Designed miniproteins, single chains, continued (4). Designs and how they scored, part 67

Each design is a single chain, and the fold is of that chain. pLDDT is the mean over its residues in the fold that is shown.

## One batch from the design tools (miniprotein)

Design m14320
Fold by ESMFold2-Fast:
Structure m14320 (fold): chain A 113 residues (1-113)
Amino acid sequence: MLEKYREEMEKEFEESLELLKEHAKELGLSEELEPYLEKVVKALMEGEALARAYIEQGKLEEAARAYLEAVKKSIEILEEAKKKTEEKEAIEKLIEEFEKQKEAAEKYLEALK
């Protein structure tokens, strides 16, 4: 039972990382920042797992908060990546996209009140 769950989570991580890497490449981000993209996907996956657990309990506000915190953590990781790269425009575009996700998550959380 636990083995099947681990395989599904690992597959979700790999698929999410590949999507983020492809998107980052389209924005002009270099492969040297892949470790930061891995940290972003891990933070989002941890937040999604927590949000999913809250949804199963009928706790939609807590689920929305868990997702919002994951997005905020992702922005912090990308801001650290920005300090390490000359590709400031590419990383700033990615940060802007996560800031829009943060605003959408905050709006959704407000709508649940």
Scores: mean pLDDT 80

Design m14321
Fold by ESMFold2-Fast:
Order: structure tokens, then sequence, then C-alpha cells
Structure m14321 (fold): chain A 80 residues (1-80)
């Protein structure tokens, strides 16, 4: 259901937020959670129009930006 999908997205956002709050968190784990969350946002936003509130989308975008900053060195390693 749409409600179950929203709850799943909110749970993943909370997991990513907790990882970002932990300075010892593995950047690979952060990258994996970001990728999972990004895929689900892309798929389910198309299947359930109106599922993503502006607040939920803003929270995702803010956490995604922080996660990308924490994992910037992984992208540099892929280019070297």
Amino acid sequence: TAAAVRARLEALLAELEALLADPSADPRTIAQKLDELGTLFTVYSAQYPGLLSPALRARYEALAARAKERTAHLRDEERN
C-alpha cells in the first residue's frame, strides 16, 4: 500500500540520518543506504503520485546532500 511504502521511505530516511549523526559510520554503508533510498524514491514517486509530501522530499534532499559530502572521497577513488 502507499502508506506502507511511505513508512518504508521514512524508516530508511531515519536510518540514513542516524548514520550521518555517527562520525564513525562507514562511508560505504552511507553510500549504500543513499543508493537504496534514491532508487525507492524514483520508483515509488512514479507509482504513487502524491505519496511524497514536500516535507518528506525536502528531508530526503537534505540527507542526500550530507551523505554525498560524507562519501565524496569514494567518487574520487573511482576516477583514479
Scores: mean pLDDT 77

Design m14322
Fold by ESMFold2-Fast:
Structure m14322 (fold): chain A 69 residues (1-69)
Amino acid sequence: MEREREERLRRRRELFDELNNLVAAQMKKDYGIDVNVDEDKVAAAAKEPLSDILAKAKALAREIAEIMA
């Protein structure tokens, strides 16, 4: 029980971190704002087309919603 809860919480944090990095990458692409987030991960994500970033964000949002349900 506790292991499943810990894994769920860890996965949720990972998904939120990925979503935050994708949002930061989108802000950097559209607005040139450097957000105080993992710079390397944001830079890597920002290299992808905006359409791919949005698609990944939608997929992550679905997974987060499923974990929170």
Scores: mean pLDDT 64

Design m14323
Fold by ESMFold2-Fast:
Structure m14323 (fold): chain A 84 residues (1-84)
Amino acid sequence: MIVVYPMSPAAEEAARRLAEKLGGEVGESLPEGLKGRSPDEVLVETDNPAETAQKLQALGASLRDLVKRGDTYYLRVRVPESLL
């Protein structure tokens, strides 16, 4: 399952639009230690980082970082202006 977390309140709309495009859900609480402040960045939680990264790049999103916690991956993503 894919979950998209806004990195700031300003990114909430972008997170909703991106979640819809990825067939995922919007998360309400960022995982501990992965918080940010960017108005144009989201965190994408996935168990399939390669497929999720390909979909994100196809949508024009910029991959910033990849973090693994247990069996879950978190992609830090800059959202394209078209989704802001």
Scores: mean pLDDT 78

Design m14324
Fold by ESMFold2-Fast:
Structure m14324 (fold): chain A 91 residues (1-91)
Amino acid sequence: LVEEIRAAARAGDLEGVREAARRAGERIADALLAAGVRTAEDAARLPQEILDEARALDALGRELAETDPEAAKALHEGLMTPLAELAKRLA
């Protein structure tokens, strides 16, 4: 999904960035829910592939914040939507 988000950002497709980021956020949220994560320490129990994807998305977000703030905002909105939904479900 990181490469899909990067390609959409290069094309100026902010909706594509948001949609791909939402799918990435849903994957991370599903992994968090399945692992029963409530604390930062619990996050260390996530599969390495999910942790690597989260780090790659964070790095992409920082890169886009410097070069394309609108794409960075779309990435953040896409990622945070499923994570906020997970937080509401756990409350």
Scores: mean pLDDT 77

Design m14325
Fold by ESMFold2-Fast:
Structure m14325 (fold): chain A 58 residues (1-58)
Amino acid sequence: TLTERVLSAAEAAALLPQALPVFRAQAEAAVARAAAEGRPVRVTTKDGKVVGVGLVPA
């Protein structure tokens, strides 16, 4: 099941260890950018695994 949640950068960072290794660098960059901009992050989870992290559009 696909689930989307809006989280703080800190909350999203806590989920990074559960991301796929090949995706992790991109997810870390997105979280770092969100923290720098003081903005939330949208995290997409499929079947209990993180499959997407993106900055929420303004």
Scores: mean pLDDT 75

Design m14326
Fold by ESMFold2-Fast:
Structure m14326 (fold): chain A 74 residues (1-74)
Amino acid sequence: SHEADRHLLLGINYLGRERYEEAIRHFMEALELDPSRREALEALEKAIEKLSKRPDADEELIKEAREFLEKHKE
């Protein structure tokens, strides 16, 4: 859908700017709107990995995003 594509592109923009929390939120929205969007799934996995390397990372968001990722891999 157009809205799923919009969230995917916004997420990619935030990921490139190293704004991983915003990137994760947009990739999750893209996948909720279109679960078949493989690019959003791969980008979400990358964003989670990058955020998890930051010592001040939001652990609750990382947990939520990892659970969301695993649900969408199946």
Scores: mean pLDDT 85

Design m14327
Fold by ESMFold2-Fast:
Structure m14327 (fold): chain A 80 residues (1-80)
Amino acid sequence: MEVVEELRRMAEEAPSERLREALLRLAEEVERADKLGAGEAIGESALGAAKRALEDESFVEDLIKGAEGIEEINDAMEAQ
């Protein structure tokens, strides 16, 4: 999935360890969502959040919350 590759590339360019870890977590959760059939809808939103956090680290908390939200959805889908 192209979005997952782009998120991992963004993580390599991240200026801080916190942002890098958040981007890697987001990439893993988007990849899980793609395998569960939800990748397209989630991927675009995730990429937008990642770009915002790379430009302004004050958005890293929003990025972490986004990744947590996707993780909760993925966990619920896998439990079915």
Scores: mean pLDDT 80

Design m14328
Fold by ESMFold2-Fast:
Structure m14328 (fold): chain A 75 residues (1-75)
Amino acid sequence: ELTKKKEKIRENPAMLFKAQYIFEDLLLEKGKKDEVEDIEKRKELAKKEMEELGPLSEEEEKIAEEVAKELVNEI
């Protein structure tokens, strides 16, 4: 369930920032040209937070990717 995956992300900051990073990357791929600088800044901030919190398991990465893809489809 998407709701349970979102709950896990809220409780795990590393997963939250991973989902944010993927979401921003997907926005760039969709051609949000007018927001590129702001997207890149948010992406770099998420990357720094992820580096401080440490690596995710493959399962945690998949959950973060699924949530990010769901959110970008709403745009």
Scores: mean pLDDT 76

Design m14329
Fold by ESMFold2-Fast:
Structure m14329 (fold): chain A 90 residues (1-90)
Amino acid sequence: SITVSLPGVPAGSEVLLLDSDGRLVQKGTTDANGNVTLNGLSPGTYSLVVITTDAQGRPVVAAVYQLTVTQVGNSVKVTLTELFRDDKAL
């Protein structure tokens, strides 16, 4: 498993992991520290979509990241690039 830190994301936020074809691979939920745990990822490029609740109680896309998983020897390297953030939704 890998742990991804999502700064400023509230605990209990829904996280959707999509592959390069836009297929849903995994769902997660942020913990009290803004971290999400993802399991069983193959090397590749993914989109990570964060869904929160706005001030009116509506679900909104609060952030989108590109997650790149690369094999480095016996370890996996993960890089996270922020593509979109709505600070009003966080």
Scores: mean pLDDT 82

Design m14330
Fold by ESMFold2-Fast:
Structure m14330 (fold): chain A 62 residues (1-62)
Amino acid sequence: LAPPAGGPMSAAEYEARARELEPRFPELPEEVQRAVENSPAENRPSHLVGGVRILEARAAAA
């Protein structure tokens, strides 16, 4: 396994991050939760990761 060198995350990395972030799903804004549940399975991990980044940005800004 060779991690990407500062590039965008691979699909496998998105899946790993989504699995790690699954317990935080209820903390996401309703709009983000809706976007994840309305997404095809292939897009769900990337939407989960994006949603958590929004939470992290809001926490840093607060």
Scores: mean pLDDT 66

Design m14331
Fold by ESMFold2-Fast:
Structure m14331 (fold): chain A 88 residues (1-88)
Amino acid sequence: MERERLKPDTVVIRLTLEEDGKVYEAVGYITAEDLGIPPEELIKQAVDTAEAMARDLEAAGYEVEVRIEYDPEKKALLIDIRARKKPP
């Protein structure tokens, strides 16, 4: 399985922060190959990291939405974290 993959199993984490009418966007890419771990373990770690980030943002007063989607064509896990400042 490992030898035939041109696209390593990739996790794409997109963070969108909305604060004071401004939108900040960051996208990170993590591959199983870069970490030297199995793809299943990467998915587990990425989901755990996204959950921790969401909890930190909620604790900081943001309204957080997390979407996790697997793209079988790209063999990629897409994690979208959207956080907006709660109204006063």
Scores: mean pLDDT 73

Design m14332
Fold by ESMFold2-Fast:
Order: C-alpha cells, then structure tokens, then sequence
Structure m14332 (fold): chain A 89 residues (1-89)
C-alpha cells in the first residue's frame, strides 16, 4: 500500500507530509512522533510516547513548534480508529 496513513520525514519536509495526509484522510486528529522525547508540548497537545496528538486545526501550530525543537525526523500519522469511524458514518 503506497497511500499510507503514516509518513516519516525529515523536519524540513514535515509541512508537505502533513498537507498530504490532511488532503487524503478524514481524521479530525493528527499524531506527531519524534526521534527523541520532547521537553515540552504545544498548547492543546496530548503526550503520546515520544510525540503528541493534536486536533487537525492545531496541525500548523504543531509544525511551527516542532521547527523550534532539536529533532531530525518526524513520523506523522492519523489514528486508524478515528479514520474508520469517519468513513463508516
């Protein structure tokens, strides 16, 4: 499957990857996972492992926050459960 709901990208390509997922997936929530633990999270984010989850409306703010962090790669994804609920309604 080429159209994955999960992409791992360098920080410089994060904005493009997020835009691609937002255009393809109906999920109201997006998850960001980093290659190392973050000292702090953006406003409204829920900590999830090495990353966090935000509402899609907060995705741009989350990307700007990540650009201020010392990280190399970000995995961006949608929760499968949220996608399935949206599609099956």
Amino acid sequence: KLESLEETVPLEKLEEAVKRLLERSPSPVITFETDKELDSLPEGAKRLGKGFEVDKEKAEEAIEFLKTQDIEEVTVSYPMEAVRVAVNR
Scores: mean pLDDT 70

Design m14333
Fold by ESMFold2-Fast:
Structure m14333 (fold): chain A 67 residues (1-67)
Amino acid sequence: SLEELRKKIEELKSLIEENQKLHDAYRQAVEAEYQALVDALNSLFDEITKRLEQIKKELEEIKKRLA
């Protein structure tokens, strides 16, 4: 019947909306995890940069003492 067809279309629309919400939730979770990883890597790069600057200063002091 046309009534059964309408009911099935409504059921499909509901499933599509539910699937869209699930995809949006997964995307947000992946993006959040990716951002956390990027932030962690940036923190490590900053730490390495600071260590390199410290070593450079120590090398300059040694050079001054040998000069």
Scores: mean pLDDT 85

Design m14334
Fold by ESMFold2-Fast:
Structure m14334 (fold): chain A 63 residues (1-63)
Amino acid sequence: GVIRMVAEHDAREKLGLSDEEIAELERLGLEGATRADLAPMAERYGVSAGTLLGLARGFRLGA
């Protein structure tokens, strides 16, 4: 849906995530990942855990 497309676009274009990294973020979102679950990924990409949590929720709501 549109929410999923926006989350994928933001992850790819704004954060520079690869297809594999986007797939991992989507999986974590569908599993209901918390901010703490996303903290290692956020540190790796130099973004806030809150930013990744927002994208993960976008994937979950768009599924």
Scores: mean pLDDT 76

Design m14335
Fold by ESMFold2-Fast:
Structure m14335 (fold): chain A 67 residues (1-67)
Amino acid sequence: DTKEQLAALLSTRPEGINIRRNPETGEEYVEDVEGNYWLASFYIEYVKKKKTLLISDKEKEENKDKL
Protein backbone atom coordinates (compact mmCIF):
# COMPACT_ATOMS: atom_id res chain seq x y z
CA ASP A 1 0.00 0.00 0.00
CA THR A 2 1.24 3.45 -0.92
CA LYS A 3 -0.05 4.74 2.41
CA GLU A 4 2.33 2.49 4.34
CA GLN A 5 5.32 3.46 2.20
CA LEU A 6 4.50 7.15 2.48
CA ALA A 7 4.21 6.73 6.26
CA ALA A 8 7.71 5.25 6.30
CA LEU A 9 8.89 8.21 4.22
CA LEU A 10 7.45 10.57 6.85
CA SER A 11 9.08 8.67 9.74
CA THR A 12 12.44 8.96 7.98
CA ARG A 13 11.82 12.62 7.14
CA PRO A 14 14.26 12.96 4.25
CA GLU A 15 14.35 16.78 4.08
CA GLY A 16 11.01 17.26 5.85
CA ILE A 17 8.62 15.73 3.36
CA ASN A 18 4.86 16.00 3.88
CA ILE A 19 2.19 13.63 2.55
CA ARG A 20 -0.96 15.00 0.91
CA ARG A 21 -3.93 13.27 -0.71
CA ASN A 22 -6.30 14.62 -3.33
CA PRO A 23 -9.86 13.92 -2.10
CA GLU A 24 -11.33 14.25 -5.61
CA THR A 25 -8.90 12.01 -7.49
CA GLY A 26 -7.67 9.86 -4.61
CA GLU A 27 -4.12 10.36 -5.85
CA GLU A 28 -1.39 10.78 -3.25
CA TYR A 29 1.15 13.59 -3.49
CA VAL A 30 4.33 14.36 -1.58
CA GLU A 31 5.26 17.94 -0.69
CA ASP A 32 8.95 18.70 -0.20
CA VAL A 33 10.56 21.50 1.83
CA GLU A 34 10.54 23.75 -1.23
CA GLY A 35 6.77 23.42 -1.59
CA ASN A 36 6.91 21.29 -4.73
CA TYR A 37 4.40 18.50 -5.29
CA TRP A 38 5.46 15.08 -6.53
CA LEU A 39 3.41 12.02 -7.40
CA ALA A 40 3.67 9.40 -4.66
CA SER A 41 4.33 6.63 -7.21
CA PHE A 42 7.84 7.70 -8.25
CA TYR A 43 8.67 9.33 -4.91
CA ILE A 44 8.06 6.04 -3.10
CA GLU A 45 10.48 4.28 -5.44
CA TYR A 46 13.03 7.07 -4.97
CA VAL A 47 12.87 6.76 -1.18
CA LYS A 48 13.14 2.97 -1.41
CA LYS A 49 16.29 3.31 -3.50
CA LYS A 50 17.81 5.78 -1.04
CA LYS A 51 17.01 3.43 1.85
CA THR A 52 19.04 0.68 0.19
CA LEU A 53 22.02 3.02 -0.08
CA LEU A 54 21.86 3.75 3.66
CA ILE A 55 21.77 0.10 4.73
CA SER A 56 25.14 -1.23 3.55
CA ASP A 57 28.58 0.08 2.65
CA LYS A 58 28.93 -2.74 0.12
CA GLU A 59 25.73 -1.65 -1.61
CA LYS A 60 27.00 1.93 -1.78
CA GLU A 61 30.00 0.83 -3.82
CA GLU A 62 27.90 -1.38 -6.10
CA ASN A 63 25.18 1.23 -6.65
CA LYS A 64 27.83 3.81 -7.49
CA ASP A 65 29.04 1.64 -10.37
CA LYS A 66 25.50 1.36 -11.74
CA LEU A 67 25.64 5.05 -12.58
Scores: mean pLDDT 57

Design m14336
Fold by ESMFold2-Fast:
Structure m14336 (fold): chain A 101 residues (1-101)
Amino acid sequence: MEEFKRFDVDGDGKISFEEFVKGLMTYDKDGDGNLDTEAFDVFDLDGNGVKDLRELLKNADLDGDGTIDLEEFLKMMEGLKKNPKRVPSKEELKSIKVSLD
């Protein structure tokens, strides 16, 4: 709910993908601690993923203007939260480097 209100500048109950991206970059800067590094890293590394998200949003968009409803927003957030849980541990990262060396 709080996240949706941060992205929903219009207060219309809908979010444009441009507002969504802007809000995501500045979201919870104070609470997460490393948002700047990981957020930008994911964006730079997975720039294609962001573009795919826009296409998904347009598919669910009633108007075709790139706006997302609260219900669709929550569903997308649920899927996105699933991916971060698969982040490898530091020890797993070390094993990968050892294999490379």
Scores: mean pLDDT 49

Design m14337
Fold by ESMFold2-Fast:
Structure m14337 (fold): chain A 65 residues (1-65)
Amino acid sequence: SEEEKKKDIKDIIEKVSELYRNAREQLTPEQRRDVVELATKAMKAIGNGDIEKAKEYVQEMEKLL
């Protein structure tokens, strides 16, 4: 449903922000580059309406932390 998609988008954005903050606190600038790239890809996927692809990028970000 449209409401489920809106909730998924909000949850993804909040998770990307959380993981990005964690990367800034825990990782070196060089290690953060991959996290920033995945965060950018996740946000672009949301912008394109590809919620499932955005979730996959978030999962890849989690693996780096």
Scores: mean pLDDT 83

Design m14338
Fold by ESMFold2-Fast:
Structure m14338 (fold): chain A 93 residues (1-93)
Amino acid sequence: TREKLEKLIEEEGVETLVADVALAEFFKLQKERKLSEEEIQKLSDELSKKSAEWVKKIKAGELSEAEIEEIIRRYEEFEKLEDEVGEEVAKIR
């Protein structure tokens, strides 16, 4: 829902929202396969470029309904992963 995206932008800011979405994809790939240092660097660069493109589209109002739904879904995935990572770190202590 566009209204939900607008609310997230108001609360988090465009740059933070897009960064969280990119991090969700990064953590998903890390879980599927342990990435090498070189692969991490390349993925980070690619996600940064993708994030910059999304920020431009959001600010220009050029996002489709499907893109809005994807961003919201990935943000919700990030929130779940952040909670899981925090719990895992606490167990190591």
Scores: mean pLDDT 71

Design m14339
Fold by ESMFold2-Fast:
Structure m14339 (fold): chain A 86 residues (1-86)
Amino acid sequence: MEEEKKRTEEWNKKSVDYLQKAIERAEELVKKGEISEQEAANLVTATVLRYIGLLLDLELAEKRGWPQEVIDRIRADLKATEEELK
């Protein structure tokens, strides 16, 4: 059952990469004086939870064969969340 471990490692890497980008963006906003450290922590938490939620929703939607419009919306939201940190 090495397939479960590979899935977990790939998922963890994507989540860690996104978390790192979210932290870096939040730190820049704090450094510029645009938000407080507490607001930065809240922003990182909300953004990461949203990204992870979208990844899980996409996997579930594809596995269950949800309507294409729903899958397209999840993909669009995911892409928008990724582009926001670039």
Scores: mean pLDDT 75

Design m14340
Fold by ESMFold2-Fast:
Structure m14340 (fold): chain A 63 residues (1-63)
Amino acid sequence: GPSGEEARRAGLEAGAAGAGAAGYEAKTFWNDHELGRRAVEAGAAGDTERAAEEAYRAGKAGS
């Protein structure tokens, strides 16, 4: 599988894509959304699917 750092980056990118699908700018999402913390944690753990789902939910809740 990917290295921990590669998995983390893929997860964070998946989370940012999920936030974008919900209409949020990724930079604003990652800096200001407490709800995004679960997405960042999932991304850091390498769970790209969970990171995307949590980011999408956080974005939708904030919209």
Scores: mean pLDDT 61

Design m14341
Fold by ESMFold2-Fast:
Structure m14341 (fold): chain A 68 residues (1-68)
Amino acid sequence: MAAELGRQAGEAGAAGDAETAAALGAKMTSVGDHIESREGGRAAGEAGEAAGAPEAAQKYVTLGASRA
């Protein structure tokens, strides 16, 4: 889940679609809230990095993870 959201946020950011990237970041935060006690926050952050997103898109993924 988190890896796919990170990749999508990266693609949206690269396309200059900040609204879609922000929405995907919010979705990732929601996922993190549900699985935070297991791996949510850390896994979401690592997934964003692994997705190889542009810096702008990585910010959305990392922000979502850090809020989880």
Scores: mean pLDDT 57

Design m14342
Fold by ESMFold2-Fast:
Structure m14342 (fold): chain A 74 residues (1-74)
Amino acid sequence: SEELQEVYEDVLRVAKLAADTLLKRGYSKEEILKRIREIVENLVRGVYQLPDETAEEIVERVMKEVEKYLEEKL
């Protein structure tokens, strides 16, 4: 759906910006991924209020892209 794609893109943008900030501050990949997951979970479940199944799907898709993004930067 268009709405879910927009949520995914917005959440991914926020996640990548946060990842860049944490990387610049010297956090490890593992610590960055942990902190980003907390941010993404709060956005998807708290701000966007997506149903659990949809929230879990978007969280995992975002986290896979964030991990790939960090691997390309490291």
Scores: mean pLDDT 88

Design m14343
Fold by ESMFold2-Fast:
Structure m14343 (fold): chain A 59 residues (1-59)
Amino acid sequence: SLYKKGLKLLNNGNYCDAISTFEEYLKNVDSTEENAYEDFMARWYIENIKKMYPNACPS
């Protein structure tokens, strides 16, 4: 799944790829009670990676 891919990238220090993967997850997932945790965490990871590593994506 995209969420698990994002976590693996984050754990490997691939912050830019992690952000892109979590953003792709959010584009393709419907916000339901069953995925509310993963939706919340994906948004939280994107925000915090960007805050802690603002130069992760040289774009």
Scores: mean pLDDT 78

Design m14344
Fold by ESMFold2-Fast:
Structure m14344 (fold): chain A 92 residues (1-92)
Amino acid sequence: SESWKAMNEASQAILDIIKGIKDPEVQEFARRAGGIMHLQWVIEISQGKSAVDALKNVINILKRMKQTASPEQQKVLDQIIKKMEDILKKIQ
């Protein structure tokens, strides 16, 4: 299914971002952001949402998280959001 392919691509992108983080607190923040992404995606798909709608909602949650994030956390969220937006472009 397209939805599971997109989720797997998103999960791999987040893991690659986490591997590049040297600061343990920032790495833990990235892991939590990835967990939020995965959980929200599962909820959206279980409710019958399309992969496109699920991904748009996940991006909006991450953008909201950015509003209260530290500068280093904002950089990580920007990297995750960019990867999610790239996946969204491929499946639209």
Scores: mean pLDDT 84

Design m14345
Fold by ESMFold2-Fast:
Structure m14345 (fold): chain A 65 residues (1-65)
Amino acid sequence: SKEEQIERMRQIALQLPSQYRQQALQALQMARQGRFRDAIQTLLQVAQQAGNDDVARQAQRLLEE
């Protein structure tokens, strides 16, 4: 479901440092608007900025589904 996709994105976002919280929340807002591809791409960019390769790989996998 769309709710399950948003929850999966939220769980990935929670792995990021709190300083990236606002950017992660923006991605979740995009997902709630039905903009799932944009939301996942935003989350991927934030993970890359944070230097978190594990989170970036998780976001990339969601995009490739």
Scores: mean pLDDT 80

Design m14346
Fold by ESMFold2-Fast:
Structure m14346 (fold): chain A 98 residues (1-98)
Amino acid sequence: KIEETEKKLLEIGRKTGLEKTVKAYLAVQHAARGDMERARRYAAEAGLPEALLDAVAEAAARSRAGEPLDPAVLAELEAFAERLAEDLEKLREAIEKE
């Protein structure tokens, strides 16, 4: 299921010229799951800083353990999530134009 969705998203990104947005989304998703090798590969291709992926992985790990996250780190991740959501809306619009 995840592999199939990933393949479809990459194809859509290629066709719409939004490959970096798709790869940024996949980098974050893999980091949240603890798959740091795939996360770093997609992040490098999308131009995301490695420190951001480390913060995503830490936040996901703390959430699973029921531990609070540093409020400053949480604010940084929320700001990034808002920007990524905006870029994903552009991807959705580009798909609908196709």
Scores: mean pLDDT 77

Design m14347
Fold by ESMFold2-Fast:
Structure m14347 (fold): chain A 81 residues (1-81)
Amino acid sequence: EEEERIARLKRLIDEANRWLAELDAHYQKEKDYLNRVIKLHEKRGDKKRIEAAKTRLKNLEAQYQAEKDRILKRVEDALKE
């Protein structure tokens, strides 16, 4: 049934939007925290702490992108059905 397919797709899109919003909020909170850590250590001249925080930020960005792509792929796969 086309109506059942549309209803299922709409539910998936609504869920995906909620997951993306939660993911974005988490990413921004963690990114802001790490940027504050970097600024604090820059003032103290602690190069090792700065590099460690930058590495965590890069890992966070990679994880965020992977999770976002996973959510978007679920929607794309459903649209092909």
Scores: mean pLDDT 83

Design m14348
Fold by ESMFold2-Fast:
Structure m14348 (fold): chain A 62 residues (1-62)
Amino acid sequence: MSLSTMKLDKEKVREIASDPKKAVTLYAAYQIRLVGAESFPEDFTEEEIEAVEEALKIIEEQ
């Protein structure tokens, strides 16, 4: 299902994508949401994981 993610995707990606680390967390957020919470490498630090959860919450609350 699609839910106007293109808008928040642009804004979100521009901010998160500005940093390679943030880009990774954004990618992980989409991965676990699209394919499930078993795809991301889990090699990220706690800060990276928190960013992923934050991104997911923002996507849901939009």
Scores: mean pLDDT 54

Design m14349
Fold by ESMFold2-Fast:
Structure m14349 (fold): chain A 90 residues (1-90)
Amino acid sequence: MEAERQRELEEMRRLAEELEPEVAAMDEEEIRELIREAIEVSKELEKDPDNEEIRRRARELAARMSVLARVLGSDEAQEKLNKWAEELLK
């Protein structure tokens, strides 16, 4: 249903916007821990793919990982990539 998919996308966007300042403030160790949790939940989901609680945790972690990918592609990451590109163009 069209309206259902639109609501899910809006919820994902709102969650991403809400989590962005938290994820942007994460240090390297916190990022590694988030990745570790995502891997652990993925393994649990493989063992019990129909477990609604594990599926819910997987969706929450997927949302946080999406925000992390956006933050890594944000201004700070873009500035670092631009600096790298400038060094390569010398």
Scores: mean pLDDT 65

Design m14350
Fold by ESMFold2-Fast:
Order: sequence, then C-alpha cells, then structure tokens
Structure m14350 (fold): chain A 82 residues (1-82)
Amino acid sequence: EPSAEAQELIRDVQSLVASLKPLEDEPLEVQKERLLELLKKYLKEKGEEETWEKIEKESPSLDEQLAAIEKYFKERYQELTE
C-alpha cells in the first residue's frame, strides 16, 4: 500500500492530467506548452521552485523540460514507496 505522501502525489498527478483534457484540433506543441505551464505552476505551489529552475537551466527545449519533469515525478514516487 502506498504511503500517504505517495497517495497525495498520485492524486495531484491525476488532478493535473484531468485538467489537461485535449481540445479538438489543438496542435501537439500547444498541448505540450499547456502541460508544461500546469506542471511548472504545480512545482512552484509545492515549494519546488528550485527543481523547476534546475530543469529550466539544464533543459532548453520544451520536450527536454517535459522529460525532466516526468523523471522528477517518477523519482519522487519511487522515493515515497518501497
């Protein structure tokens, strides 16, 4: 059974994904930008602004920033689970 912290992370991620309902005829690049903005806002609201600053510094492209955030969430989830 995941810890309370892992459950909170799962719930937060599910809420973010639900907020990202694709719009018809929305270009993939626009969808990626919208996802990135929501993830950036989430990290700042959770006090993880340093994590975002590191990603922004090390990852100049949109795809690289999204990949870095995905890695962050996977590592965070693993840290909160056995």
Scores: mean pLDDT 72

Design m14351
Fold by ESMFold2-Fast:
Structure m14351 (fold): chain A 99 residues (1-99)
Amino acid sequence: SIDDQIAALIAQIRASQSDDDATRIVQNSIIITVPIGVSDIGKSLGVYSQGVRDNLRQSRDITRQMRDVTRDRGFDSTVQYLDRRIADIDAQIADIDAR
């Protein structure tokens, strides 16, 4: 389940020995780098489904959970990376809402 994937990623971040290791973990995580239910084909065609915004909001919530765990670890560089990802998701939601 997605909850199992979230729990596994949180456990990996908590077990990370350095900020650099945590950054690599989040950069290589599909649930962070590829929003749930958003296809590259749909994005390339400029087509937004009614569900895309809900998928982006879920991805934002997951990314926020990862940010909170990394902040608790004092992993400032990973926090900055995740904050940029959240800002990108928020910009995509705003673009959809403006249409």
Scores: mean pLDDT 76

Design m14352
Fold by ESMFold2-Fast:
Formats: sequence, C-alpha cells, structure tokens
Structure m14352 (fold): chain A 77 residues (1-77)
Amino acid sequence: SLEEARELGRRAAREAIENPDKVVTVELPPGATGEDVGALLRGIAEEAQRHGVDLEVRVTQPAPGAPGPVRIEVRPL
C-alpha cells in the first residue's frame, strides 16, 4: 500500500541518519508503480525535514519490460 511505502521511506531515512557511514537500501517488489515510489520518496523527505538534515536519494528502476525490483539508496549529504 502507499501507506506501507511511505513508512518504509521514513524508516530508511531514519536508519541513514542514525548510520551516516552506511548507504541504506530499500527494494520495492517487481510491478511497483510510480505512485509506490512517490510515496516512499515522500516518506524519506518527511523524515529528513523532521530532523533538519539533507539526504541523497538514488533510484534505480529496471529497464522497460524487464523484471526486477525498484532499488532506492539513501545516504546523508
């Protein structure tokens, strides 16, 4: 659900803030929509703003028509 994706984003951001030497990786299952990715990114932004920190986010999507998860990497700036 979008709520679960948003919560995943908040948790990933919190882990990245608590572990600045680590790149935190989250994978959404194959078939994840732009809405799911958007909700996760929104969760990351919300948690970052709450802590007054800047985070770098990298999104890697599978090629069109290829199976695979959407990979999101979060780290402090």
Scores: mean pLDDT 80

Design m14353
Fold by ESMFold2-Fast:
Structure m14353 (fold): chain A 71 residues (1-71)
Amino acid sequence: MTMEELKRIMSEAGKIISALMKGDKEKARELFANSSEEARRLAIGFMRGIAKAIGPEALEELEKTLAEIEA
């Protein structure tokens, strides 16, 4: 993996994270579908980490949102 590829993955993941934090399911679905597998994994991992730190309700809401985006 090149440094340029890594920067692109981080940029893509950042956009997904932003959409998820705003609760913008349509934007998140669009970005998820058009992003690399690595960017999707990075974004999901980060968001699950944040949700766990907030509490069980946040994690449940995130998992519901992820299920809707993956459908």
Scores: mean pLDDT 81

Design m14354
Fold by ESMFold2-Fast:
Structure m14354 (fold): chain A 84 residues (1-84)
Amino acid sequence: MAAKIQEATRLSVEAGKYLAEAIRLATQAGDDALAQQARDLGAQTARDVKRAIDAGKPEEALRIAKEGLKQAKALREQAKALAA
């Protein structure tokens, strides 16, 4: 149980780093919509992970964190392509 919560938290922190870079790159490229999408994804994923943990669903929290990281990486690559 604790290990899954720790992993979900670790993945959420990692996703936050990708989202921060996506926001920076999108802002640099002038894509305010992409920057906002990255901010919204970060906020929503954090809320959903916390809700799953509070509900005693560590496997759901881990699933949400993994999906959030996947989406964060995709947004960062999209923002990087626009900033190039």
Scores: mean pLDDT 85

Design m14355
Fold by ESMFold2-Fast:
Order: structure tokens, then sequence, then C-alpha cells
Structure m14355 (fold): chain A 60 residues (1-60)
């Protein structure tokens, strides 16, 4: 669906930006290191990414 595609693209963009800002591998993939950084960071950006990931996981 269009909504799922929009969520995936936004998640990828935010993931790449977050990875670059934190010196992580900037491949847009949420691996263990990226996931740990997101949970530990607590910034508005990290919270937005986690919320979008939750929405994507709940989408059909």
Amino acid sequence: SAEAAELEERIRELTLRFQREHGLRDDGVIDRETAEALISDGSEEAKELLELLKKLSEAP
C-alpha cells in the first residue's frame, strides 16, 4: 500500500540520518548497533524512528 511505502521511505531516511550523526554504518538497515543506539539516545529523532517502526510492524 502507499501508506506502507511512505513509512518505509521515511524510516530509511531517518535511519540514514541517525546513523550518520552517530558514526554508525550508514546503510539504512537497523542492525543491533543502530537499534541499541536508538533505544539509548532518547532524543526526539530516536523516539520518532521507534514510533514509525512500531507502525510499520503493525501494518498489514
Scores: mean pLDDT 78

